# Ledger of designs, part 85: designed miniproteins, single chains, continued (4)

Each design is a single chain, and the fold is of that chain. pLDDT is the mean over its residues in the fold that is shown.

## One batch from the design tools (miniprotein)

Design m14946
Fold by ESMFold2-Fast:
Structure m14946 (fold): chain A 110 residues (1-110)
Amino acid sequence: SEWLVGTSSGTSRAAEVLAKIEGREVKEGDVVLLNLETGEIHIQHVEGEPTVENIAKGIRKLLEEHGIPDRLIGDDRLSYEAAKQVAKELGLKVGRIPPDELLRLLTELE
């Protein structure tokens, strides 16, 4: 399974786009995971600065509660580096998709 990592911080647009699609609210400091196969969204609020380490902590917490995918995908540098760190720790695959390509893919999804 492939899970998309989004943040409400930095240059990531995934969290805002996913919130609009699902009709759910995403706040500043939130980390979101979207299961690309099921459409399930999981949200974890992260306190403090939106650093790679703090975002990775949020991702780890979500994976501990909701299960472990085959791949984590980030849409900007922060989301990608955090996903890469967690993927290395847990033996997962990691990928990156630019925000413009993400919007194109979401438009093609049913």
Scores: mean pLDDT 74

Design m14947
Fold by ESMFold2-Fast:
Structure m14947 (fold): chain A 93 residues (1-93)
Amino acid sequence: GVEELLKEAEKILEEAEKEEDVEERLELLEKALDIARKAAKEATEEQKKQLKKLLERLVKLALRVIKEAKDKELLLRAIGLLLRAIGLILELE
């Protein structure tokens, strides 16, 4: 259910916050966004507020990846992730 997806996404974001490898952090963020998107399809109004907060955390971490990325491919992936996350936040309004 949505509650389990929210808990899973939150756990993955906590793992991403502690991850020192930029590429592995990006992969965790991409996984968290996929889970958040699945949760958004069935979320109640209260759960949408929780999703928005999780997505705002994801945006901050994506910006950190952009700042730390030394590889053009990682940079472009991180920008794509950022845009998708912002898009989902707008869909929740």
Scores: mean pLDDT 89

Design m14948
Fold by ESMFold2-Fast:
Structure m14948 (fold): chain A 103 residues (1-103)
Amino acid sequence: MEKREEIKEGLKWIEENPEETARILERMIETFPVGIEKAREAGVPEEKIEKAKEYVEKAREALEEGRLLEAALYLAKAILELGKEVSEEELEELKLYEEEVKK
């Protein structure tokens, strides 16, 4: 299966399972402060930490409005800002998610 089709299947699963997806995203948002503190201890620049916080707030707003795909996308962006090394493949996958969500 092509990478883009796998992403479409993932997005379809989110749309077909909105309550379970919402619960997962809510838990990720609630536990995100722990990730932020660990990132600070690891020496991630404060600028990236503040950007991650902005994405988490956007994810919370999207979740409250029922926009689950956008909430998931913002949480992914927040995680990337915390300075974790990501492969080019992971960055390309994120771009494909953005394309499908923004349609």
Scores: mean pLDDT 73

Design m14949
Fold by ESMFold2-Fast:
Structure m14949 (fold): chain A 96 residues (1-96)
Amino acid sequence: SAGRAAADGGRVAEEGGRLGGDERGARLGRRGERLGRLGERLGSPELAKRGGRLARRGGVLAAKGAYDNKADSEAISKGIAGALGGIGGELDALLA
């Protein structure tokens, strides 16, 4: 579940970054999704934790970028959701 949470968070952060015009947030979200998926496949809490951290960072940047760019509330909401999903992945990995 930790890898899945990180992967889902990373994907949503990437979407938020793309909608909000924050390329760095989108890129970090994408990397978080990839590491989260690897963590899930390999049963690796370490990879899930790294993916979650990237999803959290990407989501925060996506939300801030969307706000600064005066993008739609959807972009801001996706950035926030991606960050929360990343946090969930990190916490689940700590409890594994």
Scores: mean pLDDT 88

Design m14950
Fold by ESMFold2-Fast:
Structure m14950 (fold): chain A 87 residues (1-87)
Amino acid sequence: DARKKAAQAQLAEAARRAVEELDRLAKVAESDPSAKQVALGLKQQILDDARAASTGTAEDVEAKAKEVERLAEEIAEAGKKLEEELA
């Protein structure tokens, strides 16, 4: 199914972006062990959720991809704000 394959690719790309933003956040928070640990935990949760969702219907995978895309944007904004506060 071309739709499901496209949805899986979109989810994988969204998860990759979210992980990249969390890795950036973890680097900014390297002097704060608690904040770094939260970022690492969220990274694992996103990867696990994306893996689980990829076995669903095309509609479920599309919905999860959109959710992860929104989360990546929120993480990017939070990381930018934290970086500005630490400067």
Scores: mean pLDDT 78

Design m14951
Fold by ESMFold2-Fast:
Structure m14951 (fold): chain A 73 residues (1-73)
Amino acid sequence: SSMEEERKKKLEEEIDEGMRLIKEAVDKLARWIEEARKAGAKTKEEILEIMLKKAEEEGREELAKFLKEELEK
């Protein structure tokens, strides 16, 4: 096996892992929107604030940063 084959395998593994993490994050955000709505949130700002709180409580720093930036719009 060449270093080229090792690079291809590593790249495929990194892409698969990245896609899995992205899917998990998307599913999480969708769930938090639904949970916020069920909790009585009626505005975009209320939904984003509840989502931010959930992201911070779960230690999801990148999602929390994204949600903070959305709230600042």
Scores: mean pLDDT 84

Design m14952
Fold by ESMFold2-Fast:
Structure m14952 (fold): chain A 85 residues (1-85)
Amino acid sequence: SGKLFELIEKIIKKIDEIDPKLAEKLRKEFDELKKKYKAGKVDDTDLISEAMRYTNILGALLTKKGKTEEAREIVREVWKEIAES
């Protein structure tokens, strides 16, 4: 759905602020995921799984920078967006 795509793009944008090279790789992976979704090869459950994977990557990056509270806030926000999807 559009909300899940926007959520993943938001997470990648936050990763880009910390690790631009990793964010570029994840954007390419997400573009392939979007193509598969449009082709009916993946569904919203797969999008949720990838959103959680990218959230874990972002959380790990933030924690390594000592931004533990920001990591917690991002996890809560992602769970809220998924629950509203």
Scores: mean pLDDT 85

Design m14953
Fold by ESMFold2-Fast:
Structure m14953 (fold): chain A 98 residues (1-98)
Amino acid sequence: DLAELARLGRDAAIGAIAQAALAGELTEEKLEQILEELERQIRIAEELGDEAVVEAYREQIEFVERIRNGELSEAELEAAVARGRAAAERLRAIAAAL
């Protein structure tokens, strides 16, 4: 299911970004670079007609903007890391079954 894979990829990416935020590694420059890359990926996914992938990248952009605006608590970032870890494990299990 491509929609499931897109959601798992979104959660894994958000978890990695949240971990970097908790580590104090996300400068304004790094946040801008992440946003530029996500916008580039949206353009590619739109050209390919991958609606679920487009939505997954839009949700990643919204999460990054919430970090940038200081709208996320440490607990919310830690929860995102936990969800991302679970999603990454699920993606590895799916890959191993192929």
Scores: mean pLDDT 88

Design m14954
Fold by ESMFold2-Fast:
Structure m14954 (fold): chain A 78 residues (1-78)
Amino acid sequence: SHRLGMETAYEQAREAIDRGDAEGLKEAAEQMAASARKSGTTEEGARQLRELSDLAKEKPETAKAGEHALELADQLAA
């Protein structure tokens, strides 16, 4: 399921933030964006990416990857 794929990527992104893994967060965020585009759940995907961006900005290790997630959210919402 495309929805299940997005949920799995969201969980991977959250774990990456907890570990301070910027690359893992970036990869998971890109997977979420791709899944949202394929399933047409772009509004939901944008919301989840914005939530991840807010969490990521609390850690210097993931702050830049969080900005990337926010850019992906803006692209999905457009």
Scores: mean pLDDT 83

Design m14955
Fold by ESMFold2-Fast:
Structure m14955 (fold): chain A 67 residues (1-67)
Amino acid sequence: AVVPTLTPVQTAIATAIAQLGYASATIAAIAAETGLSLAALYAHFPSKAALIAAAVTALLAAAAQAA
């Protein structure tokens, strides 16, 4: 893509967080909601903080695209 684009994994995580709610968005709950393994999530994101940061970025980009 010629413009910055979120990965499918970031988009799936953002959607899972939206479905679960912010406080309930654990790595295990996100894995269950997205169908990804815990190992796959940890391969992309070394910590819950990194995963949440990526998900927030994905949500902001999705909101900007929708505007």
Scores: mean pLDDT 67

Design m14956
Fold by ESMFold2-Fast:
Structure m14956 (fold): chain A 116 residues (1-116)
Amino acid sequence: MADELAEEALAAAKAAVEARGLKIVDTAKAAGYAPETGIEVGIGVAAGSKNPNAKGKITVTAELSADNVPEISVSFEILTPEDTLLVETTVRWRNRKTGEPLQSAHGWVEVDARLA
């Protein structure tokens, strides 16, 4: 159950990135979390380039309702002609009823910037 929620959140973020014409080369890892009904899930994705002088920003925000339906907002700022970006992904969970911060997961996704 915990791993399934993390997989669903990452799948939603991956789908949003790919919908913008970016190609994911590798997938970010998420830590397991034990879900409760009414969980709020925040997904932050930050873009980093393999070139230290390049600049890029990808922001993907996904919210899960009590019915586990993701609502996704996506913002892209890519300022580099680099072939590949490293996308730093952070998935954070909060209990919707208590507002308490729960488990977070951090990983990397490689994205082909030529398709942006």
Scores: mean pLDDT 41

Design m14957
Fold by ESMFold2-Fast:
Order: structure tokens, then C-alpha cells, then sequence
Structure m14957 (fold): chain A 97 residues (1-97)
């Protein structure tokens, strides 16, 4: 098990922001991918529930291992791609090991 943490901040066209954070010990690459994906979908859902279009998504991933960071980034990039396709948002994902 290794620790992974992901923080997502989504910003709407109206300037509203939503922040979500998920982290913990992950037993597998699939669990690390879920950590990267979950905060993005949560922040996006909050702004969409408010009727807001997302124009920017910033994601920060911190992981104890390169393997966990890579898996979390893969999950984050899949969620970011869905938001880019739906809303045309600019996305930035950063990882730290």
C-alpha cells in the first residue's frame, strides 16, 4: 500500500469555484486511478448542480511512489478529458512524488 492524494479545483465561466480532495492508502493501481478521478468528478458535479459551465480544472496529485502517481494521473486525465469534451475546459494536472 502507498499513499496518494488528489485535489481538484474547478472554476466556472461565472468565476465560481468548487474544490474536492480524495486521499489515502491505495492497495492497487486501480485504487490510485480512482483517487485521481474522484475529486475531479466531485468538483465538476458541484458546479454542474449549480448550472455552471466549467472553464478551468486544476488537479494536484501527491504520491509516495512514481507508480501510484502515474496511476492517479491516468485516472485524473480520463476525468479531465470528459470535462474538456463536455464543457471545453482548460485542464492542468501536476504530480509530485
Amino acid sequence: ASAVRAVAVATSAAGRTARAEVGGEVPSARAAEAVGQAPILTAYAQLRAAGERVVRLEVRITAETAEAAEAARAGAERAAELIRREDGAETRITTEV
Scores: mean pLDDT 89

Design m14958
Fold by ESMFold2-Fast:
Structure m14958 (fold): chain A 99 residues (1-99)
Amino acid sequence: DVYKELLQEVADFLERHIRDPLSPDEISEFEKRLREKAEKAGLEPKKMVEILTILGVVLLVQAVADTLVRRGKMTEEEARAFEREVYRKILESVKEELK
């Protein structure tokens, strides 16, 4: 099941990102590779959108956290804790879809 294989890659990506935060460029490159793999495998458009939405949310959360730090509304430590909490919740949801 290509969908579950791609979800596993997203789960592995999230676990890595929680341990060692990836840059926005690294996340965008992962999204690009994942999309190309899904398209080549002929994944149903709805399932592709669901996977890409998860990565879009990760990028949005990172952008929001960085903006709050830049504006002095959150410390860098608080921002990284906030991001990690959101990513852990996304990871749990992805793991539920895998089994």
Scores: mean pLDDT 84

Design m14959
Fold by ESMFold2-Fast:
Structure m14959 (fold): chain A 70 residues (1-70)
Amino acid sequence: DAEAEAVGRAMEAYVRLVRDGAGAGTVVSADADGARAVFTLSLNAAGVLEGTFRVDGREVLRATEVPLER
């Protein structure tokens, strides 16, 4: 499943970026066999980094992490 593979690659990149202290405004894309997943790191109202994953503009996954607990 090309969508699942692209999302998996984007998720792996997200985990690494959060561990490395990446901040709001970080955007990463991953492509697998015609599927394109894009994720964006943003700071929510509570000051926590939130990753939003989209495929073809559709939100397929949202991950919220506290960077201090890495």
Scores: mean pLDDT 63

Design m14960
Fold by ESMFold2-Fast:
Structure m14960 (fold): chain A 89 residues (1-89)
Amino acid sequence: EKIINTLIKLLQNKDVNIQQKAAETLLKLIQDDPSLIDIIIPKLVELAKSNDKKVKDTATSILELLKKIIKDENLKQKIEDALKEIDNN
């Protein structure tokens, strides 16, 4: 989805206010449609493997927040597996 890809790119923006707004928008979209998790998780994992510590920290923080707000146990498990993949690499 074009909007998801745009928000993911904005998480890498140098302006912290733009990064925060992109993260808030992404979280809201996932809360409204949790099925987007399957599209978003691989993109966040890619960002979390970045050589840029700020980008990595931002992607990891979003995954941690998603784990706290998602009530579906299968989606929550997918997020937890993504976090373990990041930590083991």
Scores: mean pLDDT 78

Design m14961
Fold by ESMFold2-Fast:
Formats: structure tokens, C-alpha cells, sequence
Structure m14961 (fold): chain A 67 residues (1-67)
């Protein structure tokens, strides 16, 4: 739904703003992959929540790679 897409977008925007500029494209690419998945089929609310958590996890992993 549009509400689910808004939830994903907000999770992405909150996560990406805390990343170094060099890492932002990596999270942006991951987010675009989720949007592509949603364009192929309707995700359940549970699946959307799982994707939100995955966005946060990828962002945390990217931050952890910085020395």
C-alpha cells in the first residue's frame, strides 16, 4: 500500500542521513531493490516490517565497517 511505501521511505531516510556520503549509495541501492520487489508483487504488512528492519540492519552494518 502507499502507507507501507511511506513507512519504508521513512525508515530509509532516517537511516541514510546517519551514513557517510560514500556509503549512502549502498543503502540507496538496497532500498531500490525493495521498491522493485514491491513493483512485482504486493507485500504483506509483516513482509514490509521485515524490510524496514533489513534497511536498519544494512545501515548498522555499513556504519560498523567504518574505522
Amino acid sequence: SEEDQTLLKRAFEESVQHLPDADKPVLEDFYQQILLEMSRETLTTEQVVARVLEIIGVAEDLRAQHK
Scores: mean pLDDT 79

Design m14962
Fold by ESMFold2-Fast:
Structure m14962 (fold): chain A 55 residues (1-55)
Amino acid sequence: MENVVLTGEETQRVLAMLEAGDEQGAIDFLKSLGLSEEDAQRIVAALAKYLEQRK
């Protein structure tokens, strides 16, 4: 498993963007933190699955 460490605040921002339907904004935010596009997409996909399971 890839060790990408996000702070709780960063994770909450990504979750808020995904709940708003702004998947591209979440990817762009993660890339602004120095993540690659592939790593940003993997994190977004994992958090999107978490939100889907919560429904």
Scores: mean pLDDT 76

Design m14963
Fold by ESMFold2-Fast:
Structure m14963 (fold): chain A 71 residues (1-71)
Amino acid sequence: SRLDQILEQVKATFSPELVKKFEEFVEALRRGDREQAIKLLTELMNSIDDPELLDQASRLIEEAGGVLEEE
């Protein structure tokens, strides 16, 4: 699936700790738990101190959100 491809890209680009946060965010979106998703997104974005990695994370988050809205 497209989501699996996004997760593989995340695993290749980010640390295991950031990958775990991203996976938790995706699971919150799948559950329809918008409040938890926003909280996890905030924690994920605040965990990235590199502007280039932050930009890459923002793009991957937007792509994952778009895929989940189409399901």
Scores: mean pLDDT 76

Design m14964
Fold by ESMFold2-Fast:
Structure m14964 (fold): chain A 62 residues (1-62)
Amino acid sequence: MSDEEIENAYLAGLIGLQDYREGRLSPEKIPTAIAYFQIVVDHSKDPALKAQAKAAIAELQA
């Protein structure tokens, strides 16, 4: 997976997280937002970005 694909996954995840925080993310879309952050966790070489993605997954699972 390219760095651009990982960045795009992270940005898509952030949109889902923002909608979740604003109460606009439907329950069926939560797994999709988690899946975007999971791509970052699995494929990113940046430990800081992986940590941020893991924190976002934890928030979406609360």
Scores: mean pLDDT 85

Design m14965
Fold by ESMFold2-Fast:
Structure m14965 (fold): chain A 76 residues (1-76)
Amino acid sequence: SLELALKPIEEGRKYGEEALKSKTIEEIKELSKKSIELLEEFLRNMPESELKKEVEKEIEKLKKEVEEKLKEMEKE
């Protein structure tokens, strides 16, 4: 079903949110990696669609937010 096909997006989004809420560099890196891997897996298996474009933008946004958060935490 379509719902089962969307499970990797739902799990990827959840890991992304957890990464941005995390307080340690190690946890942010681990959770963001899991999130991106799940979202990229979805993109590889889906044809072009509005949802695919939305997920591509979500991956780019997550990568930028994670990079900025890590830079703040590594600045000492």
Scores: mean pLDDT 79

Design m14966
Fold by ESMFold2-Fast:
Structure m14966 (fold): chain A 64 residues (1-64)
Amino acid sequence: SEELRREALRDIYNAVKPLLTPEQREKAEKAIEDGASVEEVAKALGITPEALERYIQIKEEEKK
């Protein structure tokens, strides 16, 4: 679950990276690298933790 969460966070980060400022990218990359919570990553990306959790759930269903 933790590894799947990290993969999902990397995927969503890569998808939204072009929309982010350099400062937001630095914060998001550092948070993901440091193993920060979904909430902290969501704040760095400017989205809700609820949105990230939904994305993770969808990704887990697809990998079946």
Scores: mean pLDDT 75

Design m14967
Fold by ESMFold2-Fast:
Structure m14967 (fold): chain A 94 residues (1-94)
Amino acid sequence: MKPTVEEQIERLASLLPEDVREQVLRMLASESDPLRRLERFAQLLLIHLLEQGQEQRAAQVAALSREARERLDAGEPIDEVVAWWSERLEQVLR
């Protein structure tokens, strides 16, 4: 079964420390749009990585967010971009 955007975000959040995970999921609870939810997740992850001094991983997250925006602006299907973006973010966190 193909994972939903919500399931992908939950999986990504499970790779974060418990306190950060709870804060991120709470902040995402108000977002109903899957794309905006993933954009906010990536933004919160970027802030967390910078606060932890993980500049290289933060740069990777920022680059992925930029590429996702470029793909969306090029008219690629939202579900395909979200799936690709989620997979790449998981690779950065592993």
Scores: mean pLDDT 79

Design m14968
Fold by ESMFold2-Fast:
Structure m14968 (fold): chain A 106 residues (1-106)
Amino acid sequence: MKKYKLIIGGVTVTSDDIETLLEIANTSVFNDQMSEEQKEEFIKQLEETGELKIELSESLSEDGKLAVHLRTIMEARKHGLEVEVEPETLEKLEEYLKENNIKLEL
């Protein structure tokens, strides 16, 4: 079965279902407000390349970017999907969880 990758900053989520990856992106990056036009473009990119890379806005604070990474990991785990976290991103996430007194295993 063909596998697709969703890359959001330092987090990569792998699935054989495009719709599930778009649901994760919509919740983590787009605050459940992804447009139909944007969804169609992302479907096309995933079908043509096998990968969708979403760049986080440079206007987001470091904590804002980490919150997006955390939402992405949590949503992917809810769907039982494989998640890969870049070492630098993982280190920053662990510090963010510690500073905000959040009891989550990454």
Scores: mean pLDDT 81

Design m14969
Fold by ESMFold2-Fast:
Structure m14969 (fold): chain A 72 residues (1-72)
Amino acid sequence: MSSLTQEIQQLAEDGNIEQAAKDLIALGQAMGQESLGKEYAEKIKEAAKKGDLKEATEIAREGSLQIIRLGQ
């Protein structure tokens, strides 16, 4: 789980928002929090759209941690 959180954060930091979003949705599904995963995926896409990769990276980090915390 921690390694997956780091992977999603790194994808967002590298600007690979599509893969970061997919991984957040997959993490949400695995943790029984699919709707939350989709919500955070949309938030990172919005941050990236405005050119804020730092914000997208923080959302990816916080979202993956939140999904794990609430999922089980």
Scores: mean pLDDT 82

Design m14970
Fold by ESMFold2-Fast:
Structure m14970 (fold): chain A 98 residues (1-98)
Amino acid sequence: SLEEKIREEAQRFADEVREALENGDKEKIYKIAETLPGMAAHPELLRAVREALRELKEKYPSKVIDLLIEMVDALLANDPEAYEKAREKLYKELGIKK
């Protein structure tokens, strides 16, 4: 049940990323990315999100997905400098103000 809920939440995250990419909705991708730090207390959820994003990348190769994975990896590593670097790269790719 908990493992199922974690997978469902991770899949929802990946589905929202896919939908935002399909629609060219850069602001929605920004909002989705900003939810990642809130998951730092839940490493199992972050690992599931990473896996869902890796699966999404196979069908939708995108720098946005690569950068979201970098942000997740930095959070899992407890590396705030790597996280901020990946976040900056993502916002530059989206053309959004830092």
Scores: mean pLDDT 86

Design m14971
Fold by ESMFold2-Fast:
Structure m14971 (fold): chain A 74 residues (1-74)
Amino acid sequence: MTEEEALRQGELMGVAAATAHLLDEEAGKRIEAEMREMQSSSPLTGLAGQHGLETARELLEKARQEGEAVRAAR
């Protein structure tokens, strides 16, 4: 696995975690827990896990901001 492959795998996992959180909070938490465990394994697997967690957080924060904007507008 290359560093580029690890980052792409992390991004896909982050998107999956964010999507899971919107549909089933427990499923999203399980995927996040798996990515957190990946951070402790190997350098490349840890890089994938870290990038995935960052991607999931960014997507969920964006969804929250868009929801607040809609609520503030009505």
Scores: mean pLDDT 76

Design m14972
Fold by ESMFold2-Fast:
Order: sequence, then structure tokens, then C-alpha cells
Structure m14972 (fold): chain A 87 residues (1-87)
Amino acid sequence: RFAVQLGVHALEEALAEARRRVAAGEDVEASTRAIELLEQAKERVRAAKSAEETVAILRETARGLEAIGQHDLAAALRNAADYVASL
């Protein structure tokens, strides 16, 4: 479904950036934690039954990313959630 595919795409982009950071030795501990949160979120979004559920998962994941200092990844997921919510 379109909303779920948009959510998965946003999470995969964030995962790629978090994995790049780990490979480059940048904020390795926080970036590794971000990978864990994003992988869990991706599984949840794939199982989502509605756009509203997808938005809720993206916003919850963004809060988790902010809590570990990954502010830019959190902002990207909030922007994706707002876009999905506008559909």
C-alpha cells in the first residue's frame, strides 16, 4: 500500500545513513542503537494496516532517535510522517 511503502522507504534511507555512520566510525554507539530502532520500526510499518498506523510508528521512532541524539534522522522521519498524514 502506498502509505506503507513511503514509510518503509523513509526508514530504509535512515538505515542507510545510520549504517554509513557506523562504517565511518561516526557516533558508533548512537548510530548502532539507531539501526536497532529503525529495523524494529521497519518490521512494524510493513505490518501496518493503515496510513494512520504508519504515521504513528514513524513519529514514535523519531522520538526514540531524538532521545539518543540522532536529531537529523528523527527530523527526516517526522517529515515522512507529515507527508504520509497529508495523503
Scores: mean pLDDT 87

Design m14973
Fold by ESMFold2-Fast:
Structure m14973 (fold): chain A 66 residues (1-66)
Amino acid sequence: MSWRDLIPAELASTLEALFQLLEREKVDLEELKKNIDSLLKAFGLEGKISKEELLRIYELWLEEKA
């Protein structure tokens, strides 16, 4: 299953940019959980995606890159 299947198409580019940033900075899932609210605000994702959905999609995105 692609991570793109779990989100509206209009959010895909924003989430991909966020995930690429997290990978570049080597942010693991525990660090992401600590900063998730700030990241949602910074990327304009507040109210568009839940914290639980973001974590699940990021995990799938990492699997696709491996």
Scores: mean pLDDT 76

Design m14974
Fold by ESMFold2-Fast:
Structure m14974 (fold): chain A 73 residues (1-73)
Amino acid sequence: MIDIDKLKEEAKKIGKEHNLSGDVLAVLALLELGYSNTEAAKLLGLPPIVVGIARKMRDYLKPLVEELLKKVL
């Protein structure tokens, strides 16, 4: 089971370094791990619109999502 608090903190750090939303990176990490859109939104306490925005950015943020997953797994 992934540590959601650790995921949020590491996503915030990576997001800050790249002038990106940590919420978007955290959503994409959960989706990559096989969580559904609704599960990711509920686990992170985010509105569904943030999940929709994150999905549109998936391909170009892939390297940062991979970095995030290496830190939290």
Scores: mean pLDDT 82

Design m14975
Fold by ESMFold2-Fast:
Formats: structure tokens, C-alpha cells, sequence
Structure m14975 (fold): chain A 98 residues (1-98)
């Protein structure tokens, strides 16, 4: 049970990190004045109205992701496996530092 739960938590953490990556890429593209794609549905954003709509969706998504991350982090801590979560974050960050 504990091992199966840990495997599910690891998978959920990886999904959250990937979703956060998409949001960060979207924000960075907008700041740079580049073509931006909606991080939830992948559609190309071309108008200021579409950007505003995307930011509202992103705000709600970030609130949801932060709540999920806090819950997962708390569970890793309860299991005494917070080091594994830290390692997942480090491995994820390597994608940008390679």
C-alpha cells in the first residue's frame, strides 16, 4: 500500500511539474513578445483579449496546482520521503540547465 501510494505521488508530482513548465513557457513567451500557445489547451494566442482570457485561466490553474503541490508535499513529508520529492524537482530543473 505505502509503495503503491508513493508511486502514485511521484507520478502526480511529475504531472504537476510538467503543467507548471507549460505555464512558465507561456508567461516567458508573452514577456518576450513571441508567439504564445495556451498551456492548458495548446491553442495559439494572437489577440490581447485571448491573452487576458488565458491569464485568467492560468491564474485559476496556478491556484489549483499550488494546492495540489502542497497536498502532495505534505504527504511525502508524512511518509518521510520528502528527499524523493526534492530529487524530482532537481531532475526537472536539469531540463533547463543542460
Amino acid sequence: AMEEELQRLVAEAKELLERMDKIESFINALKAGKEAYHPVDGKKITTEEEKKEAFEVIRKELQRLNAEWDRIGARFAELGREDELVELVKEHVKKYLE
Scores: mean pLDDT 76

Design m14976
Fold by ESMFold2-Fast:
Structure m14976 (fold): chain A 73 residues (1-73)
Amino acid sequence: MELEEEVRRLFKKYDKDGDGTVTIEEGAEMLEELGFDRELARSVLILYDKNGDGKVTLEELLEAARRLRELGV
């Protein structure tokens, strides 16, 4: 619950343009602020970038955060 709250809060901060997406680099930086490894976070986000546009949605970022927590990192 707390992890998802923090992800949503940071997403609003990084989504300054109101596009409803952030770049893989911005998403990895957000996850690093939450205590995850930046390289691992970037790799996980790339797996969720189904469109290959270099961007992730809030939902994809939340799934990435949950996956990183499951991996024990």
Scores: mean pLDDT 77

Design m14977
Fold by ESMFold2-Fast:
Structure m14977 (fold): chain A 69 residues (1-69)
Amino acid sequence: SAVAQLAEALGYRLSPEELALAERLVEAKIRPASADSPAEQQVIDLARLGGAEESPLDFAALRERLLAE
């Protein structure tokens, strides 16, 4: 995927679950406004570069909604 290629190009070391979340955020065109960890910030940065807009939803809420489908 374009998100996985971008993560590799930026040197991001993300789990498969974190990459899947970033891909889903890009597909949904939505991202959380803040992160509680460097890995969460990297996921947000990937989503932002993929064109995802800021949402008032936190990272945990978006992870549950997008990965539970």
Scores: mean pLDDT 79

Design m14978
Fold by ESMFold2-Fast:
Structure m14978 (fold): chain A 94 residues (1-94)
Amino acid sequence: DMRKKIEEAARKTQELLDRLGPEQLLELPREHRLLLAASLAASTEPDEEKALELLEKALKGDTEAVIKAAEEAIAKHADSPAVPLLRALIEALK
């Protein structure tokens, strides 16, 4: 069940955000950083279905889709406290 995998990934991402500072988050394995970037971008998406689709793409390793969504989130929500970390994560993924 893809939804359960997305929910588990979101939980693990939140645990990492609660435990680690920004520098440590940037040193995570690529797959974890991709999921973290997708989770932060998804948090700005009011459509739950679109947010879940983005997390599913991250779980499948769709780096380009995650970078695009993150850049759109940064442009629309520039004042969000998530933006500095999100910007650093996508630069590390390019």
Scores: mean pLDDT 76

Design m14979
Fold by ESMFold2-Fast:
Structure m14979 (fold): chain A 62 residues (1-62)
Amino acid sequence: MAIEELTKIRGVGKVRAQKLVDAGFHSVEDIRTRGAASLGKIEGIGPKTIANIAASLQELEK
């Protein structure tokens, strides 16, 4: 499910995954499609978390 998928991203726990789902990001593909910059609009998602998510998405391409 969406939360479990998002928690596999480095730096994203259940609380942050829930915030992503609430903002309309239901999958890793949604984040890729909209871009990591869109995450900055989500309350509680700071620059460090955005950088960690972007790095994790690069690793998931392996």
Scores: mean pLDDT 74

